# Designs tried in a protein design run: designed miniproteins, single chains, continued (4). Part 80

Each design is a single chain, and the fold is of that chain. pLDDT is the mean over its residues in the fold that is shown.

## One batch from the design tools (miniprotein)

Design m14946
Fold by ESMFold2-Fast:
Structure m14946 (fold): chain A 69 residues (1-69)
Amino acid sequence: ELEKIEKEAAEKIKEAYKKAEKTKKEAEELAKKDPSKAEEAKKKAEEAEKEAEEIHAKEIEKVGEAKLK
């Protein structure tokens, strides 16, 4: 039970950060090609990173709750 929850949490966290990294790389490429879009691209990358952190926090909380039961 706990092992499955931890594995699923780890997978979701990994996918969320992978998506955030992809968005960050796309923002860096866009900033190099079109500096006028650099600020908007940075904001999108920051939002993706924040979303990954929120997913991380939620999944860690689920694992913690499972450990208490």
Scores: mean pLDDT 79

Design m14947
Fold by ESMFold2-Fast:
Structure m14947 (fold): chain A 60 residues (1-60)
Amino acid sequence: KKEEFEKKIEERVKKIKDEARKIIEEDKKNPVSPEEVAREVGRLLRKIGDIIDEEIEFEK
């Protein structure tokens, strides 16, 4: 169970990392304010927290 839980977290975190990479690539094409970048990064960090909480509830 623990190894399976860790694998699920890693896979979901990898997807978030890919999403963050896309945000950086889009910013290179159409640069936005630092405040907008901070908001997008904050949103991704909240998603990581939600993923961890969801997996914990599922593994109970």
Scores: mean pLDDT 70

Design m14948
Fold by ESMFold2-Fast:
Structure m14948 (fold): chain A 65 residues (1-65)
Amino acid sequence: EERVRRAVERILREAERLGVEAEVSFSGDVLTVRHEPRSVTSDAALALRFIAIGNEAGFSVRVEH
């Protein structure tokens, strides 16, 4: 639970830093990050960042928009 909380907080902080509105939910061992769509390039970069943060915490990450 503490690991989940830290991972969620890190993802939300990164989204805030980048000016992106995002929501994070957790089910099983998967963190699902939903954010407002931007450009293909920005969305790809955001997905990679969120996946990296979640993976560092030991979770699979699914990014949606």
Scores: mean pLDDT 78

Design m14949
Fold by ESMFold2-Fast:
Structure m14949 (fold): chain A 62 residues (1-62)
Amino acid sequence: GAAREKARAQAEELARAAAELFTKANPGSVGTVERVSDDVFRATVTSESGTLEYDVDARDFL
């Protein structure tokens, strides 16, 4: 439904914001966002020190 579509859009936007924030906090890192399921978006920040993953579930916005 429309509410779930809006929640998915908010989750994707939050995942992108998280990737950008973590990338700015870790100079030289690379941030990416991928959709791992219908309702879950994963922000991944890869640096020399390792990889940080943060999952955002659209269902938390319903």
Scores: mean pLDDT 82

Design m14950
Fold by ESMFold2-Fast:
Formats: C-alpha cells, sequence, structure tokens
Structure m14950 (fold): chain A 73 residues (1-73)
C-alpha cells in the first residue's frame, strides 16, 4: 500500500531533520567561538543546514498532504 511507503519516507525525513538540527546546534556553538574568516565560513554552513531542514520540512508537508488525500473519507 502506497500510504505505508509515504509514512516510511516521512519517518526517514523526520530522522534527517533531527540529525540536521543536531548539526545546527554544533555549528551554533562553533559560531560563538569563531572570529574573522572562520565566522563567515560557519555562517555559510549554518545557512546550508537551515536550507536542508526547510527542504525536508516542505517534503514532509507535501507527503502528509498526499496521505490525507489518499485516506480521505
Amino acid sequence: MEIEELRERIRELEKEIEELKEELKKLMEELKKATGEELLKKIGEILRVLGEIIQAELEIRRLKEEIERLERE
């Protein structure tokens, strides 16, 4: 059943988001210690991770909408 596969993808994406959030926490701690050029590099890494989180969250929302359509009463 397709709904099971969609739920599995959502679970995988939620796990990816949690891993990315942990990466973001570490980068934020490193950012507090960074100065000069290192500061700019860390900001770039943070923006990349935030972008990945946003993309994964949008994908989860899309998949949830698809499940709702398939399970409509």
Scores: mean pLDDT 82

Design m14951
Fold by ESMFold2-Fast:
Structure m14951 (fold): chain A 82 residues (1-82)
Amino acid sequence: SLREEAERLREEALRLAEQGRYEEALELLERAAKLYVEAGDIGGALEAVAEGYRIAAEYLAETDPEAAARAAALAERARALA
């Protein structure tokens, strides 16, 4: 199902993030969020978006601290809506 495919992509994205492969993790989370929306799972999509913003905040922490702070705030907001 679309939801099972989204879950698989999300799990793989988290593994990539653990390896420091943040850009690849973000690409998979974007794909997962789109599949959750197609499946009608808005909560799952918001959780994937929140995880993506959290990873983006870690990726940007040293190069763009202001963008990292904004990403962290967006992650909290998306999680609150899920």
Scores: mean pLDDT 84

Design m14952
Fold by ESMFold2-Fast:
Structure m14952 (fold): chain A 60 residues (1-60)
Amino acid sequence: MEKLREEVERLLDEVSAMPDTIENAALEIYLAVLLSIPDEQITEEDVERARKLLEEIKAK
């Protein structure tokens, strides 16, 4: 689904604007891996996991 890929790209853009930390780098790698797979294989659970990691980083 195109919507899931678009959301992953949006999350990657947001992380790229944040300070350069190990946690941010790990999330960037995770998002890059998601963008490397076919759209049909990206799940809502993959996107939700990325959102949770980003919110945890922001809460520090």
Scores: mean pLDDT 76

Design m14953
Fold by ESMFold2-Fast:
Structure m14953 (fold): chain A 65 residues (1-65)
Amino acid sequence: MEERILEILKEKGPLTTSELAEILGVSQATVSRHLKRLEKKGLVIRVGNKYMLSPAVAAEYLLKK
């Protein structure tokens, strides 16, 4: 699930939780839970009501599998 969210954000750019939920076919609560985890890991950032890939991911790339 988290990998699919990252790929969608990479391809489509900043998206709301609702848009991600529709694309993935899951509830907004499920997407929000995964987005919170990705945000805590520094993989995504919140910009207003949307989420996008963190530019800091490049710096953390060597530390992540």
Scores: mean pLDDT 73

Design m14954
Fold by ESMFold2-Fast:
Structure m14954 (fold): chain A 80 residues (1-80)
Amino acid sequence: MDAARAAAERLYEAIAAGTNPDPEEIARLYAELLEAVARGDKEKAEKLAEELAEKAAEVEPELDEEEVKEKLIELVRKAL
């Protein structure tokens, strides 16, 4: 299974539920992204960054999805 997709889906579910999002689960998703970057898994890290940007923009329409996506991808490429 693609861990990046699973992480993005869990984050989206927590946000979309509008109930008390699990802070531990959100922290775990961020840890998975950082781990992918640390392992040099560029494809997985870039995909996770893009999906997170899309989900964030769906919940927070004020966010510029394109800007968030560009920044996250740049950070991933710089870290690798």
Scores: mean pLDDT 57

Design m14955
Fold by ESMFold2-Fast:
Structure m14955 (fold): chain A 68 residues (1-68)
Amino acid sequence: MEKLKSVDELIESVKKALETVPPEERVEFARLLKDLAVQEYRKAGKDEEAEELEKRLEELIKEVEEEE
């Protein structure tokens, strides 16, 4: 994947995707998306963006876990 979304756009896409998933699966789904997105950014040589994305997605996952 060469055309990467901005970190902000990807976070918004993840939030929208989580709304389509049952509450019980949201944490697992968010973790999967985090791992995939961070890995793609690292493969593209965008380590700083990968770290920012990982941090922001971990924060989002924490919010979802608190909802559960």
Scores: mean pLDDT 75

Design m14956
Fold by ESMFold2-Fast:
Structure m14956 (fold): chain A 59 residues (1-59)
Amino acid sequence: ASEEEIKGGEAAAKLGGADPEGAKKGATAFSQLGLSPEGATRATARMSGVDPEEALKLA
């Protein structure tokens, strides 16, 4: 995954108080499925219990 995708995942995890390392793995997995950086960030935010639109603003 790109650094931008991983950073988006970390931002989403921090908003929800979730594990940032788990968020990095999630973002990497979604990137491997061909999701855009925005799509990977939204998916990781949902897994972390965070609003996807808020996560996108921080990424």
Scores: mean pLDDT 65

Design m14957
Fold by ESMFold2-Fast:
Parts: C-alpha cells; sequence; structure tokens
Structure m14957 (fold): chain A 73 residues (1-73)
C-alpha cells in the first residue's frame, strides 16, 4: 500500500535514515508508484543535506502526499 510506504517514509525521515528513505523510493518505483517514488527520492536528497530547513521541507512534502492519499480511502 502506498499509504503504508509513505507512513514508513515519515518514520525514516524523523529517524534521519537516508538509506531507508531511498529503499522505500525503490519499492514505490517497483510497485508502479513513480510519482511517489520521485517525491521520496527528493526527500532523501534533502535529508542527506543535513540542513534542518531541508529536512522540514522533506517532511512537509511527504506528509502532504500521505494526507492526499488517505483522503482517497
Amino acid sequence: SPIELLKETMDALFAGDVDRVREIAERLKKMGHENFARIVEKAAELLESGNEIDRGVALVAVATMLAIERSKE
């Protein structure tokens, strides 16, 4: 489920686990969720920068996608 993977992405972002975020992006891509995979990959790049603002941007982007997907049921 893309909702479960996006939730797992949020947990990985809070943990600062760049490798886990990249692993989730590859899983999303293999499942055909290319748009989500692209956003999660960008979140990994932002997290890897080590900048708190970039980390915040990554969290907001993934949280927004999670909220949109949850609204679809």
Scores: mean pLDDT 84

Design m14958
Fold by ESMFold2-Fast:
Structure m14958 (fold): chain A 57 residues (1-57)
Amino acid sequence: SMEEKKERILKEAEERAEAGLAKVKETGVLDVEEVEKQIEKEMEKVKEMLKNNDIPE
């Protein structure tokens, strides 16, 4: 169903964001605060895409 696909996409995006942030914290190469802002922007884009039903299959 469409709802299952949306939930999967959101979960995958969240998992990638968490993994990426953990890696940044571990390496200390990037500004964690800036990375968090980028993640928030990316998550908002994903949510907007899902609202518009623009889901790649």
Scores: mean pLDDT 74

Design m14959
Fold by ESMFold2-Fast:
Structure m14959 (fold): chain A 83 residues (1-83)
Amino acid sequence: KLEDISKGNLYLIQGNKAYNVDKDYDTAIKYYEKSREYFTKAGDLVGVSLAYENLSKVYEKQGDLEKARKYRELAEEYRKKAL
């Protein structure tokens, strides 16, 4: 629903602030996970893919290359499902 898409976008913005401005990667992960949850509720596969892409980037920044790869693969999977 529109409300779930709006919340997905709000949490995505908060995650981006934590990642880019605050350099608080744990907080960025928390917000990106909430963003993914709301996009999932909305059935917004593009939004889910975008949230996974951002989770991949933050784990790469933390040096967790295993989780970064996992979330990158999930982002690609959901991007293909959105087609």
Scores: mean pLDDT 87

Design m14960
Fold by ESMFold2-Fast:
Structure m14960 (fold): chain A 61 residues (1-61)
Amino acid sequence: KTEEYIKLGKKAAEEGDLREAVRYYQRAVWIDPNNEEARKNLAETLRKMGMDGPADYVASL
């Protein structure tokens, strides 16, 4: 379920593992590409990693 991956991503981000958080959020977006929460969290995490281009793309979908 998409919500499970979002929760796992938030947990990883809380623990400082931004790479793992991105992986979980990407899974959520692949399952439900229209899930706004998953897209926002993915974009925010990518921006924190300095990947502004990918983050802007995800946010603009």
Scores: mean pLDDT 79

Design m14961
Fold by ESMFold2-Fast:
Structure m14961 (fold): chain A 67 residues (1-67)
Amino acid sequence: SKAEELNKKAIEAYTKAIELDPNNAKAYVERGRAYLALNQDELAAKDFSKALELDPNNKEAAALLKA
């Protein structure tokens, strides 16, 4: 579907952002959301965990990891 294509492109874009800046907590959160949309729950959890490691006060990443 078009939604699957958009989420795959988002994963590619945020993967490139992370390659350029491995401390970009926002890119990990957004890539994790795209993984959730594709039912890739383990990959999403890893990205949210990494976002919290980089920014422990990120309430969004904490909520998404617990959901």
Scores: mean pLDDT 85

Design m14962
Fold by ESMFold2-Fast:
Structure m14962 (fold): chain A 79 residues (1-79)
Amino acid sequence: MDARERQIGLALAEHLDRLAEELEEENPELAEKAREAAEVVRARAEDPDRELSEEERERLREAEEALKEHFREEIEAAR
């Protein structure tokens, strides 16, 4: 299961990195949060026996909320 969990984590981290790259020009602050989340996800994927700290979970949650707000605003600001 470790290999499977690692693969899923690495895929998520890669997805977040790509999302950050796409957002870098439009919203550099959001891109930074996405990269920070990718780093946390990747670190956990490389060491699946390590539990996420409360700080790391909070960073992931903050990034998730920021991304949700951004896409919500994009829809609302559509011209």
Scores: mean pLDDT 73

Design m14963
Fold by ESMFold2-Fast:
Structure m14963 (fold): chain A 67 residues (1-67)
Amino acid sequence: SLKELFEAVRKGDLEAARKLAEMFGVKDDVTPENRGRVLYAALKKGVEEIKDWALEFLKERGVEIED
């Protein structure tokens, strides 16, 4: 499930992060440093059912949300 994929990314699975990026059309190289930004981009493209979980993950990673 999509929630399981986000959970894997939270645990540091870069392959899961790349799959998530591909699913939402994010073409950025996924690295340990930018995975939070990639998740924000995916969330922005319409992951409504996991929004609360994704936002909590971003807060844990200290990702700044640009206005």
Scores: mean pLDDT 63

Design m14964
Fold by ESMFold2-Fast:
Structure m14964 (fold): chain A 68 residues (1-68)
Amino acid sequence: SAVEELKKKLEEVAKESVEKKWSEEELYQRILTEVVTFLSRNPDTPEEDVQELAKYAKELFEKAVKEL
C-alpha cells in the first residue's frame, strides 16, 4: 500500500540522518515534509492510517534522535 511505502521511506530517512549525522531539527523537518507531502497527494487516506503513520513517524524520530 502507499502507506507501507511511506513507512519504508521514513525508515530510510531516519537511517540516513544517523549515517550523515543530521541535526534533530533537520530530521524533524524531513520527516514532516515526507508525511505532509504524502497526505497532500493522498487526501483519501483513511483516518486510522493517518494516526498509524503519525505514531510510526514519532517512534522512528525518537529512536533516531537517540543516535544523533
Scores: mean pLDDT 83

Design m14965
Fold by ESMFold2-Fast:
Structure m14965 (fold): chain A 57 residues (1-57)
Amino acid sequence: MDEKELEAEILLALGRMAHSIGDYDLAIKLYEEALKIKPENEEAKEALEEAKKKKEE
């Protein structure tokens, strides 16, 4: 596994944790960092959209 791929997966996992505790600002930042490393990651894109939507509620 590439180091960058592992970093992106860790950031996605941390973002999901932040989302689960209601910290949508932190979740958004973590998902954006994951997408900066792997812009083609559809799971991170969907998670980012969900976190942004929750922040607006």
Scores: mean pLDDT 81

Design m14966
Fold by ESMFold2-Fast:
Structure m14966 (fold): chain A 92 residues (1-92)
Amino acid sequence: SDSVQQAADLAKQAIEAAGGTATVTVSGNKAVITATNLSTEAMFGALAGAVEAEFKGAKAETKASGSTLTISLTGADEQTAAQGLLAVARGL
């Protein structure tokens, strides 16, 4: 939906504002964030956002290697996935 794509764009913008580079892909109730060149502080912020997404009903899977972070969000619906993306953006 338009709302989940808008949330994806906001998450990408938040990562880029934090000095990283990001690809955010959305498909129905699933979103995948791949971020590179993140500082340790920005990585912890994004991970805190992923934890917030879990408390709000999304399933968050995270993979971190060096300055690269991948967050996979699966919601019960597109709105839950969008809220998860916004939680990651707020954490940054």
Scores: mean pLDDT 86

Design m14967
Fold by ESMFold2-Fast:
Structure m14967 (fold): chain A 64 residues (1-64)
Amino acid sequence: AQVLSVDVDEATDTFTIRAAEPDPAAGQALGDALVAARGKPLAERVALLEAGLAAANAALAARA
């Protein structure tokens, strides 16, 4: 399983996540990070998304 892409559009404040294989834990980690990033300055948003992506990748790695 692998995250294919994460797209962030600041103009519309829209987030799109695509994954090669569904993983509820990875999806929840990314979703929580995106929700937490909403309304934050760009620098904080980037940091939260990076942390969420790392957590999602760790969850995917744990399930092989």
Scores: mean pLDDT 64

Design m14968
Fold by ESMFold2-Fast:
Structure m14968 (fold): chain A 66 residues (1-66)
Amino acid sequence: TALAEADALRDEVLKERPELIKRQSLEGKVGALGLAMGRQAEAERDISNAKTLEELQALLDRYRAE
């Protein structure tokens, strides 16, 4: 089943790459900042362009300070 295979692959990736879980957590924190819709879209684009957890944390801190 395609869904079962996708879930198994996801769990395997998350098991080997815990930083992916941390990335999702940081993305959720940006969403929780209550930004205006246009500002939220900018934040989502910046998150998409971030390559490391350090960059994501810096983005969160930057948007939080505004």
Scores: mean pLDDT 69

Design m14969
Fold by ESMFold2-Fast:
Structure m14969 (fold): chain A 79 residues (1-79)
Amino acid sequence: MEEARKLAEELLKADDPETVLKLGRQAISRAEEDPELLAEAFSEVAKREDFDVQVIATLGLIAVVLNLPEEKRRELAEK
């Protein structure tokens, strides 16, 4: 839980693709700890204009969302 929250906060602060990639890989490895929080962080980062950041964040979002229950996945997909 604590590590997932720290990774989510660092992802939201990251400005460059290299940092997002490093933090994203760590977050994916901890997707089971707090998948909802990590999914929200990746979703927010995926809105950035940098193509590399968007790709990394989108892949992270997909990996994390697969750990959410069906009802919660449906809710996120409708937004």
Scores: mean pLDDT 74

Design m14970
Fold by ESMFold2-Fast:
Parts: sequence; structure tokens; C-alpha cells
Structure m14970 (fold): chain A 90 residues (1-90)
Amino acid sequence: LDELLLRTGELLIRVFGLGVGSSDPETRTLAFQAVSEGGRFLSAIENGDLEEARRQLERIREIAEQTKDPVVREAIEELARTLEEVLRAA
């Protein structure tokens, strides 16, 4: 679990950085939304609220589908996969 949480933190920083570096306002907004929902997912896991954690994961997947930039989309999809592993380990 500790390794998955570290990896999650690294991916959140990566998605945020890609958002900051993007010249496209829509891509920036989607990247920042993915980071926000990822933070909410971690809070839900800490509180034992697995139903809320699943809802946050679904929102992150929807954000990835809306993301036109393939690099940012892949980063958000990788975040979603890692969060699914965290949810299974919780």
C-alpha cells in the first residue's frame, strides 16, 4: 500500500505539472480536475468511504475520456489505474 500511495503522489504531481505546462485552457482545467478528484479519492480511502472512492475514480476516468491531449490523457489514465490498485489494497 505504501508504494502505491507514493506512486499516486508522483502521478498527481505529474498530472498537475502537465496541466501547468499546457497552452490549452481545456486541457489545463481537466488536468486540475483530475488532481482534485485524486485528492478526494485519497481522503475517502483514509476515511474508509469506499463508495465515495469509487465515485471519484469514475469521475477521473470521465475526465480522461474528455481530454484531447494524448500525453495528458495517458497520464490521467495511469493515475486512474493506480487508484484502482489502491482501492483493491484498501
Scores: mean pLDDT 87

Design m14971
Fold by ESMFold2-Fast:
Structure m14971 (fold): chain A 65 residues (1-65)
Amino acid sequence: KKVEEQLKLFEKTAERLIEKAKNDPKYYETLINFLEIAIAMGRQQSPEFVEKARELLEKAEELRK
C-alpha cells in the first residue's frame, strides 16, 4: 500500500523533471541524477522502483538525442 503511494509520487516527480528538461537543457542533468539516485535507493527499497527508474532513465536519454 505505502509502496504504491511512494511509486506514484516518484513517477509524478520524474514527469515534472522531464517536462522541465524539455524546456531547459539545464534540468536534464538534474533529471538524470534524480533517476540514478532512485535506482541506487531502489535496491534497498523495492525492485519496482528500480525497474520504473530504469524505464524513465531511458526516456530521459531520448530527450538528449
Scores: mean pLDDT 74

Design m14972
Fold by ESMFold2-Fast:
Structure m14972 (fold): chain A 58 residues (1-58)
Amino acid sequence: MKVVVNVERSAEASVELAAEAGKEVRDAAQTKGIEAAKEKAKEINKQYPEIKITVEEV
């Protein structure tokens, strides 16, 4: 099974923050599973509304 992490940001948002956020969600998926990755993505989306992260299992 493949886990897809999508990171979307506004033009004014920090590319570094978006990259770190994506890595954290991906690391959570690999170490704790997809449910933990979804929880991490939700937390980041709440803290940084200019960055949207979605996690899908395909």
Scores: mean pLDDT 76

Design m14973
Fold by ESMFold2-Fast:
Structure m14973 (fold): chain A 60 residues (1-60)
Amino acid sequence: MREELVEAAEEALREKGASPEEARRLAEALVEALLAGSPDAEHTPELVRTAAKVYYNARK
């Protein structure tokens, strides 16, 4: 569910060096965008972690 995906993204972002507040905000935004853009796609925690790391690296 959404909570599991947000938690996975948040953990990945913290691993990359984001602050707890930044990680939570970015994780929520990323997961919401993924679910809205591709509701029929399978969104696994592993896929979301990878997307979060790529997103954070592109932002830096």
Scores: mean pLDDT 76

Design m14974
Fold by ESMFold2-Fast:
Structure m14974 (fold): chain A 85 residues (1-85)
Amino acid sequence: DELKKAIAKKLEELAEKSKGYAGGLAALVATTLRERNLTDKQAADGLRQAVKDLREKLPEMSGEEKENAEKVIKLLEEEAEKLAS
């Protein structure tokens, strides 16, 4: 699926710019999208779960780590909407 590959690429680019938990999670999600033959629903559900996991950790973050986590959350939410359409 061309859309899942495009999402994985965007997440990989964010992971290169974002260190710590948010970058690691973005890289993991990108690898999962590339290596697993997921349905669009499964991919969207996975992105939404990653958003929940990041939002749960967000209060423990500060500065650059928090800013990077917010960028990853925004991308995951936007791309989950595209997969659900």
Scores: mean pLDDT 82

Design m14975
Fold by ESMFold2-Fast:
Structure m14975 (fold): chain A 64 residues (1-64)
Amino acid sequence: SEIEKKKEELELKKLFLELVKKSTEYFLETHGEGLSEEELAKEKEHIKALEEKIKEIEEEIKKL
């Protein structure tokens, strides 16, 4: 159905964002000690933005 296709597209977008977040978290875990305070703050802000986008997609899926 059209709803099922839309749900699949949203779930794939969510998966992509989750992978980007995990990649960023892995980078910080392995290389975070070498980062400046400014660089660390920027990466943390990036993770927060990704979390917010993931939540928005989850809410959109629930509406379907």
Scores: mean pLDDT 86

Design m14976
Fold by ESMFold2-Fast:
Structure m14976 (fold): chain A 92 residues (1-92)
Amino acid sequence: MKKVQEALEELKKHLESQGYEVEIELDGNKVTITIKAPNITEAIGIVLKAIGLGLDGYNVSASLEGNTVTIVIEAETEEKLLEAIEKLTKSL
């Protein structure tokens, strides 16, 4: 199983390859992902995918300001956090 930092690097590269600007902060089992989309439609799409992750039982919040999406994922374990990040990357 890969480390959380490796999964976050994959997420960042995946999003940057699509034209997004990405900042990621990891603090223990809490990740803050800030994504600047090129337009509001793509930003809304990201929010909906983050909400979908929350519906799958992960502790996820998403907020939108202009074209900038802030996603916060918090988990009880590193393994659960890794699982959430990998699912988000696969959905985006």
Scores: mean pLDDT 83

Design m14977
Fold by ESMFold2-Fast:
Structure m14977 (fold): chain A 86 residues (1-86)
Amino acid sequence: SKLDEVNEIVVKLMEEARADPSKHPLIEQIHELARQLGAALDARDFDAARAQLEQLAELLRELGLPEEVVEFIVEHGLEFIDELEA
């Protein structure tokens, strides 16, 4: 339920950002960082994954996500990384 709500907020803000040319560089940075995060997880480089998740959180704040949503994403992302590392 909460995860679905967070996903809907993220999708909506990304769609709004795509309609705004001034936000295109930020969207590109978010996409690149998300790819790097995925690559780090695939390589089992959990320190890099955690650092990239923190950077992603900052970009999501710049995009205009509410702090509560960013905090939820970071908490669940860190839990996921910790579970993969265990």
Scores: mean pLDDT 82

Design m14978
Fold by ESMFold2-Fast:
Structure m14978 (fold): chain A 56 residues (1-56)
Amino acid sequence: GPIDEEIKKAQDELNKRLSEEGKKLQERGGTVEDAHKLIQEANEELEKRRKELEAK
């Protein structure tokens, strides 16, 4: 449905940002812990967006 499409779009945008930020993190000599935190924060943002979309 429309909500599923919006969630898919948000997930795709988040995956693109993760790829770009992950690349920058690697270039600046980030740690494995930094990468783990980046992924965790992205997952939390996606869950928040999902809840917002479900509330509309």
Scores: mean pLDDT 77

Design m14979
Fold by ESMFold2-Fast:
Structure m14979 (fold): chain A 59 residues (1-59)
Amino acid sequence: SALEEAEKLLEEAKEAAKAGDSETAARLGQQASILAEKAGPEVAEKIGREVVRAIAEHG
């Protein structure tokens, strides 16, 4: 499902951010947010916040 794909991309984005690869983290995070929009606006907002947080904490 779009939600499962978005969650998987979010996890990959978090791992990239922890590794110091902010460019990959941002790209994967944006892809996760786009897929999350298909699941609904509340899911998109939650995924978007997690992406921003992961990049801010590790980048």
Scores: mean pLDDT 78

Design m14980
Fold by ESMFold2-Fast:
Structure m14980 (fold): chain A 109 residues (1-109)
Amino acid sequence: MLTKGQIEFLISVFEAIKQLAEKVLATTDRELALSILEKMKKIVDATIEWLRENGAPEEVIKELEEIKSLIDQAIEAVRAGRDITPLVEELLKKIDEMIEKFKEQLEKA
């Protein structure tokens, strides 16, 4: 099970990714959108590695792998000149659900 400090760290990570995803939705600059999405991918990859090294529950790792998959799909969509709005909105929904879940766990700890 995750410690209180680990949960607080994860909330901070998800809040940072949320801010980056909101910037992607706000921009019309394709190169900027790609740069932000690549940064989000690096943050998620580093967080998955940290979770595996710290014995995090597999379900938490799978949720982050789903977020990574959505980021990868968004990167491909931007490169193909497709609308990424539905993918980024799905990402934001998933991130908000994870933040709420971790905040509930923190209040019970």
Scores: mean pLDDT 85

Design m14981
Fold by ESMFold2-Fast:
Structure m14981 (fold): chain A 95 residues (1-95)
Amino acid sequence: SSLLEEARELLERAREEEDVRERLRLIEEALRLLEEAIKKAKTKEELEEARELAEEALRLGMEALREAEEKEDILRAIGLILRAIGLIFDIDLKL
């Protein structure tokens, strides 16, 4: 899936990004692509890859939350963490 490939690239960029706000933006875009990929997934392998990427997004979101100092960034990080958890739950129901 090109969506899964793009999401993976965005999460790799987020991992290397030192600016918390830009990191959160990259995670948010990756989660958007993952949501689309999950809706279009036709194979168990695609859902398993999406789950792995959602877990990575959760991990990166938690790291960003720890580093965030501004209220806007803290709230955004919490929102992205909850969104990643929701995607993992949705995938587990489909597997």
Scores: mean pLDDT 90

Design m14982
Fold by ESMFold2-Fast:
Structure m14982 (fold): chain A 73 residues (1-73)
Amino acid sequence: SVPYLPELFRAIVEDDPEKVKEIVEKLIADGYDPDPITPSGLSLYEIARRLGNKKAAEAIEEVLKEHGLEPTL
């Protein structure tokens, strides 16, 4: 399982870009999927977008792109 997922989800719901960036960077550093698909079939990036939490969504996209990755749609 992907660690820190509940903490990342909370940061996304709170629209906290600094915390989102911290956790996504940690997942990448530890070799985990930084944008996993949830049981609902949506990625965390897509959930952030659908909630209208622009800061969290932008933070996910920026960190992923800095590492040559694309958000899961």
Scores: mean pLDDT 80

Design m14983
Fold by ESMFold2-Fast:
Structure m14983 (fold): chain A 113 residues (1-113)
Amino acid sequence: SITITQSGGGTVPVGGSVTLTGKFSADISKYTVYWYQQKPGQPPELLGSISGDGKQVSVHPRYQGRLTISLDNAANTATANLTDLEESDTGVYYDAAMSDPVVFGDGVTLTVV
């Protein structure tokens, strides 16, 4: 089994930007990587994905132009950069690996004020 240790988040002003990271305990190139957002009382929403080679990227239409997803294969790190922050971006963000079973990171909280 792999582990994903997340960092980033915190309290950020409206109109600011944030970098969220997930560090994988294994070779990240073996996985499709997903980013999810979970708001209080709501199910997790898929924000985007990136293939292990970094060549296939998908971003939810609501976040296109504000969300960039990337991989550093040498560091085994996935990064989500979110810009032009809105109060509605407040939530818990999860990095995840498409494996069997799916592995989720420990999550990181973002508060936009």
Scores: mean pLDDT 87

